# Designed miniproteins, single chains, continued (5), part 48

Each design is a single chain, and the fold is of that chain. pLDDT is the mean over its residues in the fold that is shown.

## One batch from the design tools (miniprotein)

Design m17653
Fold by ESMFold2-Fast:
Structure m17653 (fold): chain A 129 residues (1-129)
Amino acid sequence: SIIEKLEKAKSSKEVIEILSEHLEVPKEKVERLFKTLFGTTELEDVNPFLPSPGPLRWPLGMIGSSVASRFPKASKEIIEAARREVNPVKTLALAIIAYAEEHGLKGLEALEGFARFVLPPSLIPEVFP
């Protein structure tokens, strides 16, 4: 399952590759979105309990706990996985999957939809030029 793949991932690069394959989107677009949301090129250094330097609309430490309230139509397994996850990059990947399930989306539409949900409109062209 996608949850097992994300749980076994040992690096942010592996998380990006897994999410890219699951959503059927270029990994470069996933990587740009993550770096834009976290405000860093060093995804391994992201701390969910510290203020994000990036423009993410909700606090990093609240992403997992907020998935159920923001995406109630997502699968229970994805919601529970997001709530249990401590790694911020994996938690963000689970939130994107929950968004895709909530809206019945796949491909670039899922990734762009999530970006528009969480980013200010001014930053959308940085990820989707």
Scores: mean pLDDT 75

Design m17654
Fold by ESMFold2-Fast:
Structure m17654 (fold): chain A 110 residues (1-110)
Amino acid sequence: SRILTLLDRLEELALQLPNPEPYLQRIQELRTALEKQDKDLALKVEQDAAVDVLKSIVLQEPDLTLELAIATSDLAAAVFYQLIGKPELAEKSLVAAERSLKRAEELLAS
């Protein structure tokens, strides 16, 4: 599963942060949403992750934190769209998540 592969990549990158716990919680909630086919849980995670993106911008957090927050939001959206039967929207969200994860990997390599 491409979503599971991207959740694994997000988890590996989040573990490089000083405070990985909020990201690890959202990743676990997305894994649970996929396992239980819980669209409402996926939507809640997407909303929470979108707020995390706004907080990262307002608090001027490092670019790595912002890119991981964006990737988490896009992955949550992809899970939600997959569960409600909107595969084209899920694919667009997955492409966006892959882009943010690649940027995060590049920031860690610097």
Scores: mean pLDDT 88

Design m17655
Fold by ESMFold2-Fast:
Structure m17655 (fold): chain A 68 residues (1-68)
Amino acid sequence: SVVTALLEGSPELEQLLNNATPQQLKPAFDYLIQHATPEKAEALLKPLTQHKNAAIAQAAKNALQQLK
């Protein structure tokens, strides 16, 4: 899953992210902010806010805004 790939730093993460729909990305990132520490969630999601794929970047930005 995208969540497992993010948590483990999997080399397949990029492929999984690019093949995911916005509907799949939102629950994965929501899971991270709910179950990871705020520091861990920010460390994993912050680089994704600069992703070349706009849907991934926007989903990561939205998830980080929810950490407050």
Scores: mean pLDDT 77

Design m17656
Fold by ESMFold2-Fast:
Structure m17656 (fold): chain A 70 residues (1-70)
Amino acid sequence: MTPQQQLDIFYDQFDDMMTQMVDYIRQGNYDQARRVAQEGIDMARRMSQQFPQYQTQFDTIIDIFRTIMS
């Protein structure tokens, strides 16, 4: 796959993770919300290492998840 195709798949996965986190937060299940956020951060860090040209986009996503964990 091209880097752009991998980035598109990654954004779809993050959208799903964001939906799951919001659902858990609405349920008051903050432990599960934090788990999903941590998984998202770990995935973004791995993707940033593989695609340094998209580091800024991945750093932005990490900051979003970190804000939810705070």
Scores: mean pLDDT 79

Design m17657
Fold by ESMFold2-Fast:
Structure m17657 (fold): chain A 76 residues (1-76)
Amino acid sequence: SKREEIREEMRKKFQERSQQIYDELVEEARKRGWDMSDIQVQVELTMRFLLRFMEEYAKLQDEKKEKLEKIKKEEE
């Protein structure tokens, strides 16, 4: 169904954006000379990832809802 297609599209978009955020944070950590084997560094990166991902997740969730509502109206 069109709804299943939108859900799959959004799921892939979430995965892609999650990877992009992670790669950006790892690159920033490397530029700062952070020891990636240090537990404290790993915790810091995880917290930064979660904060940035939660902000992006809220935006993507709103986009998903808007697209699903638009498809529902087009099916009527």
Scores: mean pLDDT 79

Design m17658
Fold by ESMFold2-Fast:
Structure m17658 (fold): chain A 90 residues (1-90)
Amino acid sequence: MAEEALERLRELVEEAARRAAEVDPEKAKQILETGERSVESLERAIAEGADLVLLSRLMVHELAELARQLGLEEVAEFIEREGRRLVEEL
């Protein structure tokens, strides 16, 4: 269960970065690196008994906010839409 959720979050990060790369490769790298680091932190926290749903929701929110800070509004909207759907299916 948690392994499948983490893999889906990695796929979300990779797709968000791919979309960002069509606009700005440097900003895409920032999204990818931040997202990958967040998934690693989430995996560690879940191993220690943290709430998967709560932390996944927080990660999606933080990644979307990063995309907005970088001026990538369409990428932020993608992360919010697909991330919300992902979290609701956990």
Scores: mean pLDDT 86

Design m17659
Fold by ESMFold2-Fast:
Structure m17659 (fold): chain A 68 residues (1-68)
Amino acid sequence: MSVEELREEFLRLLEEMVERGIISEEQAKQMVDALDAALAAAKTEAEARRHALHWLRLVQHEIREAEE
């Protein structure tokens, strides 16, 4: 998956979390800003992809825990 595809999936999951009331829109914005800052600081595509995967994994874990 490209960094762009990973970021789009991350945004989709954040929107779902806000719709379900798991996080606030303010928290979602802070998470997006954190990912975008990490991507802007990345010096290689591999580094950017690692950051995107890390954030995507954290969000996937939060959704799974909220469903239990």
Scores: mean pLDDT 81

Design m17660
Fold by ESMFold2-Fast:
Structure m17660 (fold): chain A 71 residues (1-71)
Amino acid sequence: MSKEEALAALKEVLAKAEDRGGIASGLGMMAKDSTDPEAKEILTKGAKEAREAKTTEEARKAAQDALDSLE
């Protein structure tokens, strides 16, 4: 996916995902499907941070940080 498609998908994950695992999985799938190297790196880092998060709120912060980095 393109950087713009990754942005849209990440906004949807943040709106719909209810737990840490859902956020981490969503970010990981977007990273795998990303064709833009910058977006792939940002999403891969976000997925790692979400997986290492202790709470759903920390995972949401990792996803938001990835979103901010993609803009």
Scores: mean pLDDT 79

Design m17661
Fold by ESMFold2-Fast:
Structure m17661 (fold): chain A 89 residues (1-89)
Amino acid sequence: SEEEKELDIIEEAVASRMAKLSEEQQEYLLQRLREEYERLTGKKATAKTVAEMYREIERVLPELSDEQVAELGRRLAELAKEIEELEKK
């Protein structure tokens, strides 16, 4: 479907950016994303990579309240900025 294609593009873009980071940096970011996801949604995170975590987040967005979406958006923006800074090393 077009929705699955969009998720594939997002996952591939995130995976490409993650490939620039060390394994330790990727693990740190994955842990942060899983903790924020579980805190905000009350659901158990199943993703094993940062790219998969972004896909899992995108799939759950239609199930979240406007407040949860806004909070998650803020946390993702903070994480994206952190990733950008790590890429500049």
Scores: mean pLDDT 77

Design m17662
Fold by ESMFold2-Fast:
Structure m17662 (fold): chain A 65 residues (1-65)
Amino acid sequence: GGHEAGEEAEEAGAAARAGAEKVMQISIDRATKLGAGEEARKAAEAARAGDSKAAHQYSMKAHNA
């Protein structure tokens, strides 16, 4: 459900910010299986760019998907 998708998107963003590419990719793949792959990918991209506000907003959107 949305809770699991949101958690995976949040983990993808956190992993991206920490530079943990393998964990980031695993979390994006899991979010994709839950229907929130686009949101998880955007959260990770925003986190890599240093936009923590956008990263958080995308993870919240995944939670509500």
Scores: mean pLDDT 77

Design m17663
Fold by ESMFold2-Fast:
Structure m17663 (fold): chain A 110 residues (1-110)
Amino acid sequence: SREESIALARLTVAIGELELTLRRYKAGKISKEEAIKETQNAVDLLLAAVDTLLPKIKDPALAAKVQAIVAQIQDLVKQLQKASDKDMPAILAEIVEKARELARVVVEAL
């Protein structure tokens, strides 16, 4: 459906924003505070897209896997807010990888 297509496009945009935030932070182009804010905004977009797609997943095991990855991403965002400058790149990279895994599982489940 058009709603599913828009939600899938939003997953792609959110992942792109997370990748760009990581790259900009590693290059010293944005502050820690800006990286946290940009990551929160991208994750909010990602989770809104998942909320639209989750009811379309008919396999309860895949739905549970999606929810587990969402919980992992939310925990990583909390860790990011308390992270030292040294730990920021690793947590940002893990958020990117979990967002990619989430999108892959959602696409395969539809």
Scores: mean pLDDT 91

Design m17664
Fold by ESMFold2-Fast:
Structure m17664 (fold): chain A 72 residues (1-72)
Amino acid sequence: EELRRLSALAAGVEAALTIGPDSAKKLIENAYKNGDLSKETAEYVLEGVDLAASLPREQAEAFLEELRKKIA
């Protein structure tokens, strides 16, 4: 469970850094509506997007690398 949460958070942070938080949220909402993501996974990914949006880019990038180390 924790590993899945961390993976979903990392995906959200990465999406926000790559395509911007607004575009990332739209992508995740559409994936959830299409049945590609469970509600729980979609909520964790959206949490990651919001977290990245609340941090300076350099800090969000560092946080993503830390999450990746915990998942590996």
Scores: mean pLDDT 82

Design m17665
Fold by ESMFold2-Fast:
Structure m17665 (fold): chain A 66 residues (1-66)
Amino acid sequence: MLTSAQALDEGLKRALSLPDDASLGEATQAAEDAMREGGSGTGDENGPVGMSAYHIGMYAIQQKKK
């Protein structure tokens, strides 16, 4: 079982591995899938995993635009 910090790190790695033209929704979904694979909660879309995945997706998209 991953800690929340470890799950966020895995989510970010997954989101950053997407193509540069990936949408925010795609980046959010990739981050959420990675966090769930690590056992970081069972999400509803508005649960802690879904909310954290959204922020990770935004950050990943921002990093890819450089």
Scores: mean pLDDT 67

Design m17666
Fold by ESMFold2-Fast:
Structure m17666 (fold): chain A 69 residues (1-69)
Amino acid sequence: MLEKRKKAAEAAGKTLGLPVLDWEEFEALPPEKRREVAREHLLESYKALAEKLGLPKEDVEKFEELLKE
């Protein structure tokens, strides 16, 4: 993977207090597992951001449905 992407993700996570994905482990996963891990990471990041922004629980539920595919 590119170190640049890893550094950008870490910087964003630290700035916003969001969870940070381990890109090396992520890219070693088969495509099906990568999609699952990416969805879980996006959901965790969205929940953390929603708490900071005071978003309603309804928006979080809608986001979870969008990740369902």
Scores: mean pLDDT 67

Design m17667
Fold by ESMFold2-Fast:
Structure m17667 (fold): chain A 80 residues (1-80)
Amino acid sequence: MDEAIEYADKAIEYAKQGDLEKAQEYMDKAIALYSKVAGDFEGGILEGMALIMIGVGKVIGDEAEGLIKAAEYLREQMKK
């Protein structure tokens, strides 16, 4: 769980730096680790919500903000 939160934190850092490829990589790692610990159902819901936030960011032309919001949401859910 803590390691998944660390990956989400790294995703936020890379998104803030404009490294969207690394931000996505660490988000994928956080989701994969969360699914392994919390279960596929919980991981699937989390992934779906993150993809919606990323998609909204792309549509409004702020992909970095979408990634940041998705990673923040991941971090919040993993603390529960």
Scores: mean pLDDT 74

Design m17668
Fold by ESMFold2-Fast:
Structure m17668 (fold): chain A 66 residues (1-66)
Amino acid sequence: SKKDLQEKIQQLKDELGKLQQELKDIEDKVRASGKPPSQEESRKMTILGFKIIALQTEIAYLEKQL
């Protein structure tokens, strides 16, 4: 139903917000260091970036069903 879709979209948006905050925290830490990101930080940022894009794509797909 439309209501079930809206609830699922909201859950995915909440998850997206958490991942965006995690990415921002890493970016802020890297910026504050004045150094390039470490290999571990770069890997984490890359993984978070892919997860964010995947969630945005799923949300967009579900919103088209409304």
Scores: mean pLDDT 90

Design m17669
Fold by ESMFold2-Fast:
Structure m17669 (fold): chain A 90 residues (1-90)
Amino acid sequence: SAEELIEQFEQVKAQLEQQIAQLEALLADPNASRAALDAQIQQVDQLFQQMADLLHQLLEDPNVPEEVKEEALKRARELEARALALVRRA
């Protein structure tokens, strides 16, 4: 359902935000290993792909309100920009 799809998107978005925060913390840690950084980058990438897939489904669903689609697109772009900036610093 549209409601379940929106809920799944919000859950994956929240997980992605948490993993981005963990990547940011690792980048600030002078004792963080390259292996730990690479593993965290992979976690962020996997969650981003899951969020992108759910976003595609949201955009294709005629039962999802346009305002929800617009907000989802905006949030996805903001998270992509933040994740990309952090990965470039790693």
Scores: mean pLDDT 88

Design m17670
Fold by ESMFold2-Fast:
Parts: C-alpha cells; sequence; structure tokens
Structure m17670 (fold): chain A 95 residues (1-95)
C-alpha cells in the first residue's frame, strides 16, 4: 500500500512542476504583450479570455496536486517523497 502512496506523491510533484512552468510562461507573456495578443488572435479569443484560461488551468492543476498529496499521506507514502511534494507545492504558492 505504500506503493500507491508513493505514486500519489510523485504525481503531486509532477503536477506542481507543470504549474511552475505554466506560471513562468504566463509571466513571460505579461512581459511581451504583443505576443500575448497574437496568441489570443490565433485562438480566436480575447487576451482577457486567454489569461482567464491560464488561471483556470493553474487552479485546477494545483487543486489536483493538493488532492494527490492528501492521498499520499493517507496511503502512507515515503516521508521524503511527501516532503518533496510539499516543498514543490509551497514553491508554486509563493509565485
Amino acid sequence: MKEKGNEHAREALRLASDILGGIRAKKDYEKNPEKLEQLAKEKGITVEQLLAEFDKRMEESLKRAREHLELAEKYGADPQLIEAARKRIEEVEKL
């Protein structure tokens, strides 16, 4: 059963890492508004809608990362893996 916990802890780490990448991409687009406008036009939506889409995806991924961390604790994952997942999620929350 520890194996299932470890799987959830690793999934929380992967999701948190993906969120970090997404946040960095959003900040890069905010520094280059013209690129953001072009991307929105390519998708046939507004810049406001594109940013809202990014925010919703990050929120959903963060919720899923937290749920996997909770499951990792329930199934008795390796404490080191739980700590690694917590630190990565905390890093996301600081941004």
Scores: mean pLDDT 83

Design m17671
Fold by ESMFold2-Fast:
Structure m17671 (fold): chain A 96 residues (1-96)
Amino acid sequence: SNLARAQQLLQQGLQAMEDGDFKRAAQLFDQAARLAPDSKVGAQALFNRGLALARLGKFKEALESFKRSYEAAKKAGDDRLAKLSEELAKKVEEKI
């Protein structure tokens, strides 16, 4: 299923983050979010994509990713992730 594939890509992205491969992590998280846009998995993928992009110094792209995570998390009912995404969007905006 799309959700199962998105979860697999999310886990692969998290492994890439641990390995310090932030470019690969961002690509894997983008793929996961595209497969499950209306889910908590998609919101988590967009959030972690924002983290990966921020580690690469791509603050404008990171801001966009955190804003997208906020909207996806709200739609999925993940209030904790929505709040965290909003907080990180604000912090990243200060670096632009």
Scores: mean pLDDT 92

Design m17672
Fold by ESMFold2-Fast:
Structure m17672 (fold): chain A 94 residues (1-94)
Amino acid sequence: MSLEELKKKVIEILKKLRELVTDPQLQAMLDYAIELLEKTDLSDPEALRKAVRLVEAIVGVLRSRADQLTPEQKALVDELEELVRKIREILESQ
């Protein structure tokens, strides 16, 4: 999967999570992550690393509340974590 495809899939999952989460602070973090990723140029690895770190922080918050997540939310978090890991591998190989 290309870096462009990974970025698009991460944005799609963040948007789905945004619709399902009820915490206003987490909603704000998701909105910011979506905006940041949509504006991030793939030719700027530092900006992309910053965006990935924010998504990793969101995954960490959701994982800490795993007992409160629906099966749909858990599946989206698992998929998001996998996609972010793939982006991280590409960035670390540069």
Scores: mean pLDDT 82

Design m17673
Fold by ESMFold2-Fast:
Structure m17673 (fold): chain A 80 residues (1-80)
Amino acid sequence: MEVEVTLPSGKVIKVELPEKVTIREFLEAVMEKASGKDKEFLEKLLKVLEENGVADEVMDAKELAERLNLVIDDLVEKLS
């Protein structure tokens, strides 16, 4: 399935994923289409999730995209 992610820079990317993916697989797919500060953000996010032991949790790809978009929106708002 195709999911849409808005990166911290405002760049919108589309990623083709199975309906169920690990958080790691999802973030790695997004990172392939990201560059610069957006990629650095995603790499740091994945590291935090790995440290918390949740990176290999399986979730719905649409739910992961919605959650990532909310996290990015919250961070962009707080940094404004």
Scores: mean pLDDT 80

Design m17674
Fold by ESMFold2-Fast:
Structure m17674 (fold): chain A 61 residues (1-61)
Amino acid sequence: SRREKLLEEARELGLTDEDIRRAEEIGRGIAKSLNLPFDEVFFEFGFMFEAQDVLVRKRRK
């Protein structure tokens, strides 16, 4: 599933369990602000924002 793929990519990128939790919180916040139910798509969005922030600080893409 999308979530399983993202979790594997997170581990490969060196993200911690705390980073993953933060990503989920971000996804939930986005869904709530749009008045939509939280699902795997929003989990992916939250994860992408968290991973991108880490990558921007450690190295530019």
Scores: mean pLDDT 66

Design m17675
Fold by ESMFold2-Fast:
Structure m17675 (fold): chain A 76 residues (1-76)
Amino acid sequence: SAGDEAARELGRLAEKSQEIIKKLEEKDPEVAKEMQEEVEKAGTEAGELLNEGRYDEAVALMREQVKKLEETLKKV
């Protein structure tokens, strides 16, 4: 189902976020802490969107969050 696919994709994006945060912790612990907080907030919002059946919005939100993490990692 669309919901199952969205949940699976959100899981992959969450794993990617954790990997990038771990790399940030090694380079800049203060930036890593800031980005961890943003990821937690985005994850909560994406979960709410998923529960509302707003699958495309949930996935899009987490994709943007991963993009921000990747851009932040390039700066450190």
Scores: mean pLDDT 87

Design m17676
Fold by ESMFold2-Fast:
Parts: C-alpha cells; structure tokens; sequence
Structure m17676 (fold): chain A 65 residues (1-65)
C-alpha cells in the first residue's frame, strides 16, 4: 500500500514499468540505463519513487536468475 501516492500517477507509472520490463531483453546496457533514469525522474515527479525502486529491483532480480 502506498498512502502518499497519487492513484492516476501510480497507474501511469505501472504501465510504463510493465512496458520497460517487456522491452528490457531487447535493450542494450545504454538503453537500459537511460530508460531507468527517465522512469526514475517521472516516478519522483509522481511521488511514487518507492514503487519504482521495488519494480526495478524485481525486474533486475529476474534477469539475474
């Protein structure tokens, strides 16, 4: 539960994170870094940084196996 998060902002961020996860295997290291930076900026503006960190950690953990 994220009591400080805006519901519309969270919905938009979740869609972008899902798209990032889907496209991640096709990205090189530069593309991944830039995408993470851009998503991080957007998450910060939406006050949803904790959600962003958790989802990115899950994605990276799955890639590591």
Amino acid sequence: MLPEADEEGIKELKKKLAEFRKNLPSMDEEQRRLAIIELGIEANELHASPLFVIEVQKILDELKG
Scores: mean pLDDT 71

Design m17677
Fold by ESMFold2-Fast:
Structure m17677 (fold): chain A 100 residues (1-100)
Amino acid sequence: SSELEELQKEILELLEEMLKLLEADPRTPASRVAQLRALLEEIRRLYEEGKFTSEEAWELLERFVVLALNELTAAGREAEGLRIVKRISELVKKIKELVK
């Protein structure tokens, strides 16, 4: 579905936005940025394999979001982080409704 593809791509763009905010902040440890990049690349791999709606993809997405939000909060960017997380949550709900 083109709608499903668009929703999935928007989630990936939002994850990249969170990572770029952290990469730009000198308070975020380089090791944490590397960990989040590795998680995002694994999520992207699952997307490319058509497995974005799998339990594994949802677990990796949750892990990324929790870690990234914690780092954004530590960087004093909690409001920006929560805005992105809320949008991801809305997109995930829409995807789950489409794949029932």
Scores: mean pLDDT 88

Design m17678
Fold by ESMFold2-Fast:
Structure m17678 (fold): chain A 73 residues (1-73)
Amino acid sequence: SLEEIEAEINRLLQRTQEAAQRYLETKSEEDKKEFIEEAKKLLEAAKKNPALSEENKELLEESVEQTIKFVEA
């Protein structure tokens, strides 16, 4: 259901934010890897949301890819 998809996205969003905060505090490679993995899971869940247009899914993917490249640099 759409409610289940929304709940999963919200859960993954919280996890991604927590992982981002840990990486900002520690600057460790382990926390960076965890942040990247959580961000990828969030993107995959968002792309499965039928309420999002193809254009919006592409914009989200580009945004996540740019963030990952910035963090990996």
Scores: mean pLDDT 80

Design m17679
Fold by ESMFold2-Fast:
Structure m17679 (fold): chain A 62 residues (1-62)
Amino acid sequence: SLEEELRERARELAKELAKKQAEAKYPEGKVLSVEVEGNKAIVTVELEGKEIKLEIELPEPV
């Protein structure tokens, strides 16, 4: 359905942007997971054996 297609696109773009921001902030870190919740993404990054959780604001939904 159109709703499913829009949700899939929004989720894909949100994950891409969140991952890019996390990688820019922690270039030596490894992104373990990206979870999308409403207008924010929670990115878990492993840096020096430590897990860091970042909350990133998402752009407007597609």
Scores: mean pLDDT 75

Design m17680
Fold by ESMFold2-Fast:
Formats: structure tokens, C-alpha cells, sequence
Structure m17680 (fold): chain A 93 residues (1-93)
């Protein structure tokens, strides 16, 4: 494995962890009826998705197939977390 692919694997794992923390924050705010707090947590996850898409596009432009695969798996993961957070937000409204 290249050093770049290892660095991207670590970065991808951190992005998923950050998204999961924001999802937990959204759940806690939704449970308390704090719709505004839940909306802010959803926006944090949307920013993580945007960052992941940018990293994926950069890896594709460089032709790094290992990094592309890792970032595509990361994107699928953070998008799944975003959809769950959006469902919680709509149910809290």
C-alpha cells in the first residue's frame, strides 16, 4: 500500500467518525425537541459529505485507484449517516 493510500484510509476513517459524532448529536437534540440544534448537526454532516466528495474528485484526477476505492467507500458511509440524520430531523419536526 502507498503512503498516500494509508493517509487517505486514516482520513476516511476520521471523516466517518466525525459524521457519526454529529449523528449522535442530532439524535440527542431531536430527543430534547431542539430542532435548531438537530439542523446544525445535519449541516455539519453535509459539510463532511462535501469534503469527502472533494477528496474523491482529487484522487480521481490523480489516477490513484486505491485512494478512489477508499474514498468511495467513505462517501457511501457518510451519505448513509446523512440520510439517517435527515430522517431524525424530519421526525422531530
Amino acid sequence: MSKEALDIEVEGALLIIQAAISLNTAKRYAEKGDVEGAEEAVKDIEEIVSQTRKLLAEAQARGNEEAVKILQDTLDGVESILEEARKLLEEAR
Scores: mean pLDDT 86

Design m17681
Fold by ESMFold2-Fast:
Structure m17681 (fold): chain A 107 residues (1-107)
Amino acid sequence: MAEQLLEEGVRKLKEGKYDEAIKLFDEAISVASGRLRAEAYLVRAQAYAKKGDFDTAIKDAEEALKIDPRLALGVMQIAAEILKKDPKNEKAKRLLGKAFETFVEYL
């Protein structure tokens, strides 16, 4: 069930239907656990970043990293995307650093 919600949400995200994608990811987060829940947080962070809601995107990416540190590369990509649009974003800089440290630890 949660996997299907994620797949549908990612499809909506690729179509630029960010609000529809977020609703599907909200449902996925509510029913998923472990890695699948972490993946749901990560793709919801991507959707919020695409909408320009950087604070929410960062919080979701931090939650994904907490649940599954193997998602560090995905979290770094989100932080880098935010910094391209908002290069002075101190929260995104901290997220990038934390994700990078996590990434090298799990190599």
Scores: mean pLDDT 89

Design m17682
Fold by ESMFold2-Fast:
Structure m17682 (fold): chain A 73 residues (1-73)
Amino acid sequence: SSMLRELEEKLEEAARARAETAAYILAIGDVIDRHPGKLTPEQAQAEVRRLAAELMERDGDEWIARARAHLLA
């Protein structure tokens, strides 16, 4: 039904948002650990975005699947 499809689409959207948030949290931690006090705020933001994108490309599908499972629990 159309209602079921809308709920599935919203669940996928929420799972993706959770995965992206997890990628950013990991990226922030890694940038802090690698560059303590050495980067400007703009450089730090660029590195976080780059690393988060790399993490999503590598592990994003797994994190989306885990987030979806968590949302269904």
Scores: mean pLDDT 84

Design m17683
Fold by ESMFold2-Fast:
Structure m17683 (fold): chain A 100 residues (1-100)
Amino acid sequence: SPIEKIEELVKEIKKLLEKLLESTDNVEIGKIAKEIFLKLNEIYDIIKENKVPKEKAIEILKKIRKEIEEALKKSTNPYVKKKLSDLLEEVEKIIKEIEE
């Protein structure tokens, strides 16, 4: 199921966000952030390819946005904050593209 695949990717993103908050190495932080970015784009591709209803797609992306916002509030590392801010911009961009 496309929805089951998206739900699994959301769970993986949540685990990666927790790992990102624990990370102190800039190389590792960059790798984790890139993996989250790739999973966000995989979710967007599944949404487009499977014609997931707009309302459901936006609901999922807003849930991911909230998880990233919560991670940003918990973060004390400036580099982690920068990467989380970049990920927030990507989620907002995807939401806007779906709403159009």
Scores: mean pLDDT 89

Design m17684
Fold by ESMFold2-Fast:
Structure m17684 (fold): chain A 90 residues (1-90)
Amino acid sequence: SSSELQKKIRELQENLVRAVTHAMRGDREGALEAVEKARESVEDLKPYISPEQYQELLKNLEEAEEHIRRGDLDGFLDAVNRAAQTLVAS
C-alpha cells in the first residue's frame, strides 16, 4: 500500500539522517552502522521500487561507505544526498 511504502521510505530516511549525524561528529563507526541499517531498509523497499531505483540506492550507499573509510566527509554527504534523492525523484 502507499502508506506502507511511505513508512519504509521514512525508515530509510531516518537511517540516512543518523549516518550523517554520526559522520559530522567524526564517528565513522556509528556512520558505517547507520549506512548498514540503511541497506537493510533498501532491501525492505525492494518490492515497492523499480530495479533502477534499487540499484541506484545500493550504489550510492556503497559510495558513502567508501568515502567514510577514506575520511572524505564531503564525498560521504554527496553520496547520502544522492541516495535520499533517488526516492524523491518522480
Scores: mean pLDDT 85

Design m17685
Fold by ESMFold2-Fast:
Structure m17685 (fold): chain A 56 residues (1-56)
Amino acid sequence: SRDELFERVFKTLAAAFGTAPEELLRRQAQGVTDALLAGRDYVGDERLPHVPRKVP
């Protein structure tokens, strides 16, 4: 379901960006989930104004 996909995406992003604000991660997860359900490519970079190349 949509909610299960969202939770999986959110947990994946939280694991990768544990130091990032939760609101940012939620917005990103919603965008990715919507793209997956619409059969489109992920557009995470457009939602994140600056994606760090390495985790601090």
Scores: mean pLDDT 66

Design m17686
Fold by ESMFold2-Fast:
Structure m17686 (fold): chain A 58 residues (1-58)
Amino acid sequence: SLEEVLERGRELAARYGRVVPRAEALELARVGGLSDEEAEEAGGNLSALFGRAVEKLG
């Protein structure tokens, strides 16, 4: 859900900043309903990954 994406995105930003470990990025993508291809396009960049997830759910 959008709420889960918002909460998880804030947690990851607080812990890792702008670049997150691959496992965390893939988990956020899964929660946001993104494909593996869409997650790879973000390249571990939290802002890009978060933006795509929010756009898809909004």
Scores: mean pLDDT 75

Design m17687
Fold by ESMFold2-Fast:
Structure m17687 (fold): chain A 67 residues (1-67)
Amino acid sequence: SAADLAQKGGAGAAASGDEEAAKLGAEASRYFTQGNNEKGAELAKKAAELAKDPVAKKLLERASQEA
């Protein structure tokens, strides 16, 4: 699910030390869980743009596309 991808992408960003991308990914996951797919996709896309880790970036990009 988009929420799961955003959570995993955010966790990956946190593991790589990218705090801003991690926070945005966590917020995106929360919005997806609430059913707000538009806001979730917006935040996941911003997180993907900021993420430096390629795996985290890919997961966050996928989260924004599945919403």
Scores: mean pLDDT 80

